Designed miniproteins, single chains, continued (4). Designs and how they scored, part 7

Each design is a single chain, and the fold is of that chain. pLDDT is the mean over its residues in the fold that is shown.

## One batch from the design tools (miniprotein)

Design m12224
Fold by ESMFold2-Fast:
Structure m12224 (fold): chain A 60 residues (1-60)
Amino acid sequence: MEKDKELMELAREIQANKDDREKVVEYAKRIKEIDPERALHVLQAAGLSKEEAEEILKEV
């Protein structure tokens, strides 16, 4: 599925920039726009904790 590839690409971008919160929030916002139901899971797959992923998704 095409959206799964885009989500994986965004997850890789988060992993590469996880110390840059502004970029992580930007990518998380894009992930939420593509698949809000799986956004938390995708962020955790990118290396974020559940708590951190929930906090970021709350502000986007």
Scores: mean pLDDT 79

Design m12226
Fold by ESMFold2-Fast:
Structure m12226 (fold): chain A 106 residues (1-106)
Amino acid sequence: SNAQKKLDEAVKRVEEVLAEMEGIAATARELSKYFPEAGKLADEIEADLARHRAGVEEALASGNPEGKTIALENIAAEASRDVANHRARLDKLVEEYQKKLEELKK
């Protein structure tokens, strides 16, 4: 059915966005070995990821395909905005610490 295809597309879109968020969290976690602020960012992104994953489970637990699709599209939109924010924060942190590393090698 057309409704099932739209639901499958919404599931795929949410999975792709959450996978990107997980990747950003993993990068921040690796950087936390050198920079404590990256560890705090990783904790925040991991908490955000867990919240979105819980939202996906709730959206899929009940209702018709149309209702599930709308709920998942809303989660994907919010998660995409959060991914953009997390990426911007990580990029700024990396830039600041690259400057600090250059000073330490002088």
Scores: mean pLDDT 89

Design m12227
Fold by ESMFold2-Fast:
Structure m12227 (fold): chain A 55 residues (1-55)
Amino acid sequence: DKEEEELIKLMIKKLENSDGNKMSKEELEELAQLILEEAKSEGVSFEELKERILE
């Protein structure tokens, strides 16, 4: 799903820019996937999740 891939890439970029980030790219991808799955389970739309990531 293109929207899911875009959100994952956005989350990875946000996490990579976090101070003190020591996670590998693989760990960042896993974390992004977990955040996405959690948001889906809570009924959060992709647009809402994108706003949360940016702010």
Scores: mean pLDDT 74

Design m12228
Fold by ESMFold2-Fast:
Structure m12228 (fold): chain A 88 residues (1-88)
Amino acid sequence: ALAAARAAYDKAVKTGAEKLYQAEKEKWNATKEEDRIGFEKYAVDAADGIKPGYLRPVTEEGKAIEKELIAAGKAAKAAIAAALAAAA
């Protein structure tokens, strides 16, 4: 169902953003609420295949999480497209 595919995309982005924040926060000294929002925006852009210039992973762990998030976003978008085709 479309709703399930959309929920999976949203969950993947949210999970990726939290993982990136936890992996990178010490290197970025990211202790402010704005920093967490920055990682959330980065996760959305990465899942959408957009590479932002503002904030990017500098740790090896964060780089691995970014690759996983990009792959998860691609898979979720494919599932949403398939669900939309099935719903038409």
Scores: mean pLDDT 72

Design m12229
Fold by ESMFold2-Fast:
Structure m12229 (fold): chain A 79 residues (1-79)
Amino acid sequence: SRMDEMAERYRRALEAAGERAELLERIADLILAGLSQREIGERLGLSQATVSAHIREMLRALGVRDRDELAQVYMAYLF
């Protein structure tokens, strides 16, 4: 199904991220919680530019266009 494909896509992205997997999952959690890039930076002790760079990396790795599609892919992985 589309949801199964989305979940598999997220799993492969985590595997490819290696040591960065924990950080990227924390960012995905905060995106799902509705936080802005600024708020994510404040929560994680990162600059907004660094958060933006990680989000762009996640969008590329997941093959999605924006935060809303990223949240959908992560939701499929979690549920």
Scores: mean pLDDT 82

Design m12230
Fold by ESMFold2-Fast:
Structure m12230 (fold): chain A 63 residues (1-63)
Amino acid sequence: SIEDLLNKIPGLSEELRKEILELYEKHPEWVEEKLKKVLSLPTDMQLSMAEQLVKEGREGLPA
């Protein structure tokens, strides 16, 4: 589930978690795919890539 994926990211803040969940409601397939890619990265890069995911989702995805 999406929550299981989010729980694997170290240092994920409540605010960032909420933003990812809001993006997931609108674009579930895209968010899940991006989170799987984030989790394939070294742990020290995962938080930064999760932040980039939110930025891309808010600015780059069609409404």
Scores: mean pLDDT 79

Design m12231
Fold by ESMFold2-Fast:
Structure m12231 (fold): chain A 79 residues (1-79)
Amino acid sequence: AMEELRRALEHLAELARKNGDESTARLAQRIYELAETGDEIDLGVAEIGLAVISVSARNQGKTELAEAADRALGLLAEL
């Protein structure tokens, strides 16, 4: 579960960097750190972060980035 989430977030970060969005790439790393704590508040913050990335990417027409965020969100929900 955590290893799958790590790989999904690494993929999200790579896509963000290819789009010139280092801030989203750093946020993906922070989301993984939050998920590792297992704390309910940290997990909630991680969920909101991924949802914001997904919505923002969709609004910008960056479908692949939005799909990567949605996949990571699904994996986070299984923790």
Scores: mean pLDDT 84

Design m12232
Fold by ESMFold2-Fast:
Structure m12232 (fold): chain A 60 residues (1-60)
Amino acid sequence: MDPATFFERLAEAAPEIADQLREIAAMVKAGATPGEVGERIASLTPEQRAALKAAIDALA
C-alpha cells in the first residue's frame, strides 16, 4: 500500500486525529520525504501519537 493511502486508512480508524492524518496524506501526495513526514508525526501531542499507534495496531 502506498504511504498516502495508508494515512487515509488511518484517518478512517482514528476520527479524533483524522484532520492531522489527512494533512500527512496530502503531504505525501505532494512529494514529502519520509523525514518530513516523521517530523510532522513528531510534532503531534502524546495523546495524538497514542491514537495513531492504536489505529496502526487496529489495521495490522
Scores: mean pLDDT 79

Design m12234
Fold by ESMFold2-Fast:
Structure m12234 (fold): chain A 95 residues (1-95)
Amino acid sequence: SDLDHVYNMLLQAEHLRNDMGADLTAADIVLEAMELLLEKHPELVSPELKELYEETLELRDQVLKNPLDSDLQKQFVEKSLELLELLRKIVEEAL
């Protein structure tokens, strides 16, 4: 199902972060998982989840404009982890 696909993307993001230290790549996968959820299951997207997604996208844009700013990269990674946690909870409850 589309939810199984979103769930597997979130597990991949957790693996990339925890086992490979690929925090920025993991953050990108979380954003892709959120985009898929918005497309296939917009009914699962709460205002809180949407706000967190938009905040994470804004930080991603700032990182792309300031690629040498390590503090900004940390903020993006931390916000993507909040998004991952909320997404995983919502998707697990919907499975």
Scores: mean pLDDT 87

Design m12235
Fold by ESMFold2-Fast:
Structure m12235 (fold): chain A 113 residues (1-113)
Amino acid sequence: SPLLEELLALLERMLALLGELRAETDPERRGALVTELLGLHAEMVDLLDELRRRHPELAAAVAEVQRRLGEASDALARAATAYAETGRLDEAALARAEAALEEALALVRELAA
């Protein structure tokens, strides 16, 4: 499915950007990376809603992916808030976001198989 291929590409890009964020020391570049990650999350939510509309038989699997993305979004929002308030990254929140995105990626790969 083209939608599943797009979800895989977005999840892989989010994981790559999260790795870049964790290695980045420049505050301006950190802010830009957080903004891009939140934008990609919104794009994935839209694609999952589209997949659910076109394939209602996948509703349960899509809901599980959405749950994992919600966990990643909450963790990224915590990291973004901490960064805005303190100029420091919440490494524990970033690790939770990474784990949730990796679990979402595994679920989408199973759906694409």
Scores: mean pLDDT 83

Design m12236
Fold by ESMFold2-Fast:
Structure m12236 (fold): chain A 68 residues (1-68)
Amino acid sequence: MIEEEIKKLEEEAKKLEELGDTESAAMAMRFIEAAKQAVEENNIKTAKLNLELAREYIKRGEEEIKKK
């Protein structure tokens, strides 16, 4: 369910922040919050789009950490 995806991405964003990439984590969290709002509004398409953007920022943060 989309709620499980949101929870999983929240945990991934928190891990990214813990590893020192606060900017990518903050951006991911913003999109996760937007996805939660879209779910409350029963707008699943917008929720999925925001989760996709959150995943992109998490991926960028992880790659940036690996480059060090």
Scores: mean pLDDT 80

Design m12237
Fold by ESMFold2-Fast:
Structure m12237 (fold): chain A 100 residues (1-100)
Amino acid sequence: SMREELRRLMREAVIEIAGATLLIQLAKLKIKEGDLEGAREALERAEEELEEAEELLERVIELARELGDEKSLALAERMRRVVEEMRREVEELRREVEEA
């Protein structure tokens, strides 16, 4: 059903966002340690997770609109804003690594 698909996509988006959060934290630790290669690898993986989360959230938003599920729509739009902020942080950290 469309509701089961919505729940599945939402769970997958949460997992990708959680993974990206941990990878961003790992990148920050690697930068502090002077492991710039490790930082680059963590940031590349974080970008991949965030791109996947963005695609999943776009599908969630489409399904939520079709279902008239205003609560899921609002949550997905909030999560999309978090993903956008995390992508900016990844870009800033990548610049920091390149300048080091």
Scores: mean pLDDT 90

Design m12238
Fold by ESMFold2-Fast:
Structure m12238 (fold): chain A 104 residues (1-104)
Amino acid sequence: ANTVTLTITAPDEVEVGETLTVTVTATNNGSEDVTVVARLYKVKDGKLELLLEKSATVAAGSSVTLTLSKKITEEDVGEYLVVASAYDAKGNLLASAEKTFTVK
């Protein structure tokens, strides 16, 4: 059972000229501090290109929200993946969540 709950809020579609906002909310129901990492990838030819990364420590019994934001331009058209991951102090993966979206 996961001691950490990860929620990704992102649009299903973003248009050129808009500002993308992705939020990752991590709730730590465990007794130990955890590290949460939010990553935004562009999908190109079946490969993931890392564009943005944010991390935070989430104290035991606490919640943190990470916000990834990007102004969308014509160069940003394509498919995207958001990955949220929670790790313990030893680097063990405790929880993960993913969301895909499209820029057109």
Scores: mean pLDDT 87

Design m12239
Fold by ESMFold2-Fast:
Structure m12239 (fold): chain A 64 residues (1-64)
Amino acid sequence: EIEKLKEEFLEAYRELGLSEEELEELRKVLDAGIASDLPEEDLKKRLEGMLAALPETRAALEAA
């Protein structure tokens, strides 16, 4: 299930128009988090939180 959330996270960012390089960096960060043996539930909540913040993150990037 965590792999599905990871895919959804990357897909959502891709649809927001992030570059391929930015998506590769996000993938690396997610892979590092998974490799850290974090409890799946904690990692899932973190990814869900980042997905929920996507519109705010986009607006902040546009403002910068």
Scores: mean pLDDT 65

Design m12240
Fold by ESMFold2-Fast:
Structure m12240 (fold): chain A 76 residues (1-76)
Amino acid sequence: ADSLTNKGISYHASGDYEKAIEYYTKAIELDPNNAMSWAVLGISYHKLGDKEKAEEYLKKAEEIDPSLARVVRRGL
């Protein structure tokens, strides 16, 4: 799961948010309780302008790990 999330982060850093989303989605399919993968998926949707999906996935991350709420807000 970490390798897929890290691959997604690399694509996000290069501005390829669509590929970042693909890899974060694969990470979540393997580990749906990985709050970090939900958080970075939400941030990537925010960068694409999909605010509705961004809010949905960020809320999911916060439901799994409430400590991520502060970190996620800084990523926006």
Scores: mean pLDDT 78

Design m12241
Fold by ESMFold2-Fast:
Structure m12241 (fold): chain A 55 residues (1-55)
Amino acid sequence: GLLERIAMRDLDLSEEQLAAARRAVAAGASPREIGELTGLSERQAAGLKAALLLD
């Protein structure tokens, strides 16, 4: 959705990294775990998790 596309641009994520983050969020992963998968900081990963849950 729109929030996912904004997050990709702002966080410089590939479609593959976004897909991995989306699967992790669906599995209940923490922002720290999402950061480890994507190379994002915990704060950036928390924002991405919120965007994916709202979209």
Scores: mean pLDDT 77

Design m12242
Fold by ESMFold2-Fast:
Structure m12242 (fold): chain A 71 residues (1-71)
Amino acid sequence: SAEDYLQQGRAAYLAGDYETAVAHYRQALALDPRYREAALGLVMALNALGRPEEAQAFAAELRARYPELWE
């Protein structure tokens, strides 16, 4: 489930495995594109990987597609 991928992403992030965290958060969002916790986790993991441009681009795309998540 999307929640299972969120939990796996969080576990990977806490272990410092940011690439695995990104993969799991992307899978959670593939199942639930409005899953705010997974979206925030992905942004955090991309920033931790030193990929802030990807984090910013992703956040901008989500804001455009799902503005209700940023109320």
Scores: mean pLDDT 82

Design m12243
Fold by ESMFold2-Fast:
Structure m12243 (fold): chain A 59 residues (1-59)
Amino acid sequence: NVKKEILQDKLDEAIKNKDVEALATIAKAAKELGLEELKERAIKALEELGATELAKELK
């Protein structure tokens, strides 16, 4: 799945850069595409960066 591979690459980069905005965007995209594991990884990264309110909204 090309979309999954692209989102995985973007997620890894966003985690490396600690980019809260990118992580939120990736979590929303993963949710809409039904990519549950990718969504959960993005949400966990948001929680680790202290964006706990945003993480709650994306569950």
Scores: mean pLDDT 81

Design m12244
Fold by ESMFold2-Fast:
Structure m12244 (fold): chain A 56 residues (1-56)
Amino acid sequence: MQARIDALLQRAAEHLNAQDYEGARAALEEILALDPANETVRALLARVDRLIARRR
């Protein structure tokens, strides 16, 4: 489980560095499906959602 979460976190970071907020959101949502109580991921997802909304 942890190895999968680590891989998804790396993927989300890669998307964020590329300014692909939709890709980052998808990776973070997959982590939350595995670990819904992950506070760090919930905070990151909220931030990414705000960045997507502001880009309109």
Scores: mean pLDDT 79

Design m12245
Fold by ESMFold2-Fast:
Structure m12245 (fold): chain A 80 residues (1-80)
Amino acid sequence: GLSPEVKAEIDKRKPELEAYLRELIAQSEADPEKVRNPYAPESASLEEQAAMAVTAEVLRRIGDILDEAIQKEKERRKKL
């Protein structure tokens, strides 16, 4: 399971991630073409393409936060 320290680090960055997600949603609502996923099928609607692009970017950001938290946990485990 997640250690309390890793969870605390994720929770600390949750507001930043939420702000980022809200910005991407606002951008997709204002201009779907700007968040269009070029890897989506041509048959996919603009809404589906925007949703896929936003999801991919959110997952990338979550991955970055998790990797950073994991690295901090590993570094702390090396402390004696």
Scores: mean pLDDT 64

Design m12246
Fold by ESMFold2-Fast:
Structure m12246 (fold): chain A 78 residues (1-78)
Amino acid sequence: GDLAPLTVRAITLANQGKFDEAIELVRKEVEEGGHPNVFIPGRGLLRDQLIGALNERGEFDKAKEVEKIFDEVPLVLP
């Protein structure tokens, strides 16, 4: 499915100061879904929007953790 609802939820959690919950939501999607980095619209938007929200809130280390979660998934696309 579309990742737009997940993106909205993750950003909402980060904006509420629930940074660990936002990060866990993303990690759960990567690990539980077992989805490689396939052609899924919104995956890059989810990554960038959550990193942006965390940086705006001063949570720079947590923004890097989100980046690592997305980078952990093998990039099989050219």
Scores: mean pLDDT 67

Design m12247
Fold by ESMFold2-Fast:
Structure m12247 (fold): chain A 60 residues (1-60)
Amino acid sequence: LLEEAERLREEGEEAWRAGDYLTAAELFSKAARLAAEAGAPEEEVQELENKGLRAYLQST
């Protein structure tokens, strides 16, 4: 992943640990978009998208 996407992933993980699942979902989704734009492997992008989806479901 690009440094920007990795930073957003880490911030998403921090939000998840803090119980802010909606913010975590948004951060993981942004990380996935940047990773895809940077040409990261589809599997890495899917993993970030899955983390975002799980965070979103946890927020509801």
Scores: mean pLDDT 81

Design m12248
Fold by ESMFold2-Fast:
Structure m12248 (fold): chain A 74 residues (1-74)
Amino acid sequence: MAEAKKLEEEGKKKYEEGLKAFQAGDYETAIKHFEEAIKLYEEAYKLKPSEEIKKNIERAKNGLKLAQLFKEER
């Protein structure tokens, strides 16, 4: 239980770092952090499946797609 929560918290930290990079216009760094967040959330989900973690994976994937689009467009 504690291990899955730790992975979820590390994933949230990477997601927040991705958002900060995105807001700064550093889309390459944002992509990297969103990919790291997805990986950490998926590991947490394997240990303890939850709807919240599933939604966090979806949000991180959406952030990744948006950062990729902005990198190509701008």
Scores: mean pLDDT 84

Design m12249
Fold by ESMFold2-Fast:
Structure m12249 (fold): chain A 94 residues (1-94)
Amino acid sequence: SKEDILRFIGLALRYIGLELEVEELIEKLEELDPELVEEARKKLEKARELFKEAMKLFKEGKIEEAIKKLEEAIELLEEAKRELKEKLEEIEEK
């Protein structure tokens, strides 16, 4: 439906913003917590793979499946962002 197409576009824009935020947090924490950064990079790579799958499904007209893959990618980036922000806050409070 048209609503599903608009939802997909909105989620894709959200994904792009989250990916940029996670990349910036990784750069900021790289020397402070290299193990946490490595875990975040693995989540980022998995999210990028899911985003590629979502784009392919969207091009094939499988919009509901594309949305599901994109939501999975966003969830991974949101978890990475949360963990990285929690570490920054811990450093700033101590």
Scores: mean pLDDT 88

Design m12250
Fold by ESMFold2-Fast:
Structure m12250 (fold): chain A 63 residues (1-63)
Amino acid sequence: SGEEAAERAREAARRLAEADPAAAKGSQDGTNKAVEAAKQGDERGAETIAGALEREARELGAG
């Protein structure tokens, strides 16, 4: 679950960066936080970050 959330965060960040290059740094920072949360066993934290990136990507039409 944590690893899956981190993967979802990476995919959302990639789409976000493709839609808006100005968002690339923020989406990368978010992905790094999701990966770190997953490594620490914080599955809920990783899911929360992944969900936020997915929502932002969707709002920019990058979902």
Scores: mean pLDDT 78

Design m12251
Fold by ESMFold2-Fast:
Formats: C-alpha cells, sequence, structure tokens
Structure m12251 (fold): chain A 85 residues (1-85)
C-alpha cells in the first residue's frame, strides 16, 4: 500500500541520514540509496528514484571504481528506469 511504502521510505531515509553522517563514502550508503530509489520507483516517483540511483552510481564509481559489479548494476538499473520517464 502507499501508506506502507511511505513508512518504509521514512525509515530508510532516517537510516541513510545516520549512515551518511558516520561515513558518506561507505558503499553501504550507495546500497541504501539504491534500495530507497527502488521504493520511490514502486511508489511511482521516478524522478526521485533517478536522483537516488545517480547519487549511488557516482558514490560507487568514486569508492569502488567503474568496473566494480555494484557500479555496473547501478548503471544498468539507472538506464532501465530512464526509459520510464
Amino acid sequence: SKEELEKKIKKLEESLELAEKADPNDPYVGSMKMLLGDVYAEKGDYEKALELYKEALELYKKVLGEDHPLTKLAEKKLAELEKKV
């Protein structure tokens, strides 16, 4: 439901804020942004989901490099979502 998605978003955003304050360069921050982007996409907020995927992709590129599997998965997921907006 929309209410359940909103509750999940709030909890993820609170957890993300804490993770970013601890270490904004942790790959875990990128993974949380990908998950949060997924929930926004399920809600139909594709613009917010794209923003989150782009942020996660740039973080993964910076910390893990362009050839890392997580970076490549984020690129693929971003490209697929861009087709819907």
Scores: mean pLDDT 87

Design m12252
Fold by ESMFold2-Fast:
Structure m12252 (fold): chain A 76 residues (1-76)
Amino acid sequence: SEEEIQRLVDEIVEAYRTKSVEEAIQRFVELLREKLGLTDEEIEQARFLMRKIAGKSEEAVRRAVEQFLRDLRARK
């Protein structure tokens, strides 16, 4: 749901803000496995995204994570 996406985005942005990039990536991967049941390939895609957006503004990180989660939900 949209509410689940926003909650996940909030958790990841908070981790990115308060933790190292590596810890934020680990948290994102854990949430994706637990909440969305993602495959290893999708998890690797998520890690790649998180590394690519490292050093961007909080707003840019939020938008990128949100778009990634919406794209995953839209795929069939």
Scores: mean pLDDT 76

Design m12253
Fold by ESMFold2-Fast:
Structure m12253 (fold): chain A 61 residues (1-61)
Amino acid sequence: MSKEEIKELILKLAKEMGMTLDEKALEELVNYVIEKKLNEEEIKKLLSGLMARHGPYIKAE
């Protein structure tokens, strides 16, 4: 997937899960997914883990 496709996928999955991502957190997640070459199921698990740790509002430091 391209960077743009990964970004759209993350946004769609986050919305389906009731998560809000700020733009910096979204960019960090896109870069992480690209570096680790995560597929859709792995991205879902990553987002679920983030929601469990941080709740529905994910912000970059």
Scores: mean pLDDT 77

Design m12254
Fold by ESMFold2-Fast:
Structure m12254 (fold): chain A 55 residues (1-55)
Amino acid sequence: AKTEEEAREEALRILEKLYEAGYLSEEEYKEAKERIEKDPLFALELLKEAEKLLK
């Protein structure tokens, strides 16, 4: 669905910010990408909360 695709894109952008900031290992980054694929809406909500903690 369109909303799932948009959530996936946004979640991946947040995930990349966390990885670039050094909060995630390469393995954790790969696992998070798999979680985004399986449940992008839920993963996005979790990543948004994580991003707030970084600011």
Scores: mean pLDDT 77

Design m12255
Fold by ESMFold2-Fast:
Structure m12255 (fold): chain A 74 residues (1-74)
Amino acid sequence: AFEEGQRYASQGKYEEALEKFEEALKENPEDYITYYYAGLLYRKLGKDEEAREYFRKALEINPNHEASRNFLRE
């Protein structure tokens, strides 16, 4: 599911990529990397509030994830 999400994202199919990342999160709810990538896709779709939520969830799981922390410093 995660790899399929990355593949769709690389093709510009952001909605399909999000569907696959949501599927991956149902299987592994503590996967902070998947929250981070979903956040990036929400940001690409202009859904900044949703992007911030996903970056925050990534940091709740891994407080040392610098990339997610940097996006929350707006």
Scores: mean pLDDT 80

Design m12256
Fold by ESMFold2-Fast:
Structure m12256 (fold): chain A 88 residues (1-88)
Amino acid sequence: MREEILEKIKEKMIKELIEKEGLKKEEAEEKAEKKIEEIKKELEKLPKEIQEAVFKAWEAQLNKDKAKLEELSEKYKELGEETEKKKE
C-alpha cells in the first residue's frame, strides 16, 4: 500500500521532470529518488494515523491528476482525428 503510493508519486515526478525541465531519464529518476527518500524520513517522524491520512490524500491527488491527464489525452486524440479527416 504505502510503497505503491510512493512508487506512483515517483513515476509522476519522473515524467514531470522530463516534460517540464527536459531532464534525461537517469537525472529525473535520481532527483525523484532523493525526494522520495526525504518524504520517507519526514513520514517516520509522524504518528501512524497521520501517515495513513497523508497517504490517502496523496492517493486521491494521484487519482485526480490521472483523470486530468486522461481528459487531456482524449482531447488531443480527437484533435488529431479532426486534422486527419479534414486535412485543412
Scores: mean pLDDT 69

Design m12257
Fold by ESMFold2-Fast:
Structure m12257 (fold): chain A 58 residues (1-58)
Amino acid sequence: GNNEQAKELLKKAREALERGDYQEALRLATEAISLSETVELHQEAVELYQQALAGLAA
């Protein structure tokens, strides 16, 4: 379902952040935000989105 897909996107977003691919991390986190149906998943997706933005701004 949407939450399972959001979890997979969050995993990929974290992997993108680890390799310094901030644009890919931002894309994946944005998609995860759209698919997150729980407050916890939505908060994790927003946190990864903000980390990706910070990486791009550095």
Scores: mean pLDDT 85

Design m12259
Fold by ESMFold2-Fast:
Structure m12259 (fold): chain A 63 residues (1-63)
Amino acid sequence: NLAEAARKLREAADAGASPEEVKRLITEVFGEEVAENVLKSAEDNGVPYHRVARAVARALEDK
Protein backbone atom coordinates (compact mmCIF):
# COMPACT_ATOMS: atom_id res chain seq x y z
CA ASN A 1 0.00 0.00 0.00
CA LEU A 2 1.68 3.20 -1.24
CA ALA A 3 -0.25 5.42 1.20
CA GLU A 4 1.01 3.38 4.18
CA ALA A 5 4.58 3.49 2.83
CA ALA A 6 4.35 7.28 2.37
CA ARG A 7 3.07 7.69 5.94
CA LYS A 8 5.92 5.61 7.39
CA LEU A 9 8.56 7.51 5.37
CA ARG A 10 7.13 10.87 6.45
CA GLU A 11 7.09 9.77 10.11
CA ALA A 12 10.68 8.49 9.80
CA ALA A 13 11.83 11.81 8.28
CA ASP A 14 10.07 13.87 10.99
CA ALA A 15 11.47 11.66 13.79
CA GLY A 16 15.04 11.79 12.47
CA ALA A 17 15.18 8.06 11.77
CA SER A 18 18.52 6.36 11.10
CA PRO A 19 19.86 5.93 7.55
CA GLU A 20 19.33 2.18 8.03
CA GLU A 21 15.60 2.61 8.74
CA VAL A 22 15.13 4.98 5.77
CA LYS A 23 16.92 2.48 3.48
CA ARG A 24 14.70 -0.35 4.78
CA LEU A 25 11.49 1.59 4.11
CA ILE A 26 12.54 2.57 0.57
CA THR A 27 13.63 -1.03 -0.13
CA GLU A 28 10.23 -2.36 0.99
CA VAL A 29 8.45 -0.11 -1.54
CA PHE A 30 10.82 0.01 -4.54
CA GLY A 31 13.16 -2.94 -4.03
CA GLU A 32 16.84 -3.11 -3.18
CA GLU A 33 18.31 -1.88 -6.50
CA VAL A 34 16.20 1.30 -6.61
CA ALA A 35 16.83 1.98 -2.91
CA GLU A 36 20.61 1.65 -3.41
CA ASN A 37 20.56 4.01 -6.41
CA VAL A 38 18.45 6.65 -4.64
CA LEU A 39 20.59 6.60 -1.48
CA LYS A 40 23.87 6.62 -3.43
CA SER A 41 22.68 9.63 -5.44
CA ALA A 42 21.75 11.42 -2.20
CA GLU A 43 25.18 10.67 -0.67
CA ASP A 44 27.01 11.79 -3.84
CA ASN A 45 25.08 15.09 -3.79
CA GLY A 46 25.30 15.67 -0.03
CA VAL A 47 21.55 15.30 0.56
CA PRO A 48 20.71 14.13 4.11
CA TYR A 49 18.64 10.94 4.42
CA HIS A 50 15.71 12.70 6.15
CA ARG A 51 15.28 14.87 3.02
CA VAL A 52 15.34 11.75 0.83
CA ALA A 53 12.64 10.12 3.00
CA ARG A 54 10.47 13.27 2.87
CA ALA A 55 10.85 13.61 -0.92
CA VAL A 56 9.94 9.95 -1.50
CA ALA A 57 6.92 10.25 0.83
CA ARG A 58 5.71 13.33 -1.07
CA ALA A 59 6.07 11.52 -4.41
CA LEU A 60 4.06 8.55 -3.11
CA GLU A 61 1.36 10.83 -1.64
CA ASP A 62 0.97 12.51 -5.05
CA LYS A 63 -0.30 9.17 -6.43
Scores: mean pLDDT 77

Design m12260
Fold by ESMFold2-Fast:
Structure m12260 (fold): chain A 70 residues (1-70)
Amino acid sequence: PQYTVDMLVEYAELLLKQGKFEEAKRVAEEALKIDPNNPKAWRVLAKAYEGLGKTDEAEHYRKKAEEIEK
């Protein structure tokens, strides 16, 4: 991996702020390939799906982040 998980999560959060939901989704997926147990990456993925209008999928990924934190 070229980047750390934290760097990818921060970049994906920046993309979300810019409304670049497809790019944020892709970057969050790359972070999850490095660490599938990172709750911040799952939350970013959820927000990206919400921005894309995929509310059910966004809720699924949000719950995944909560499960890892609990």
Scores: mean pLDDT 83

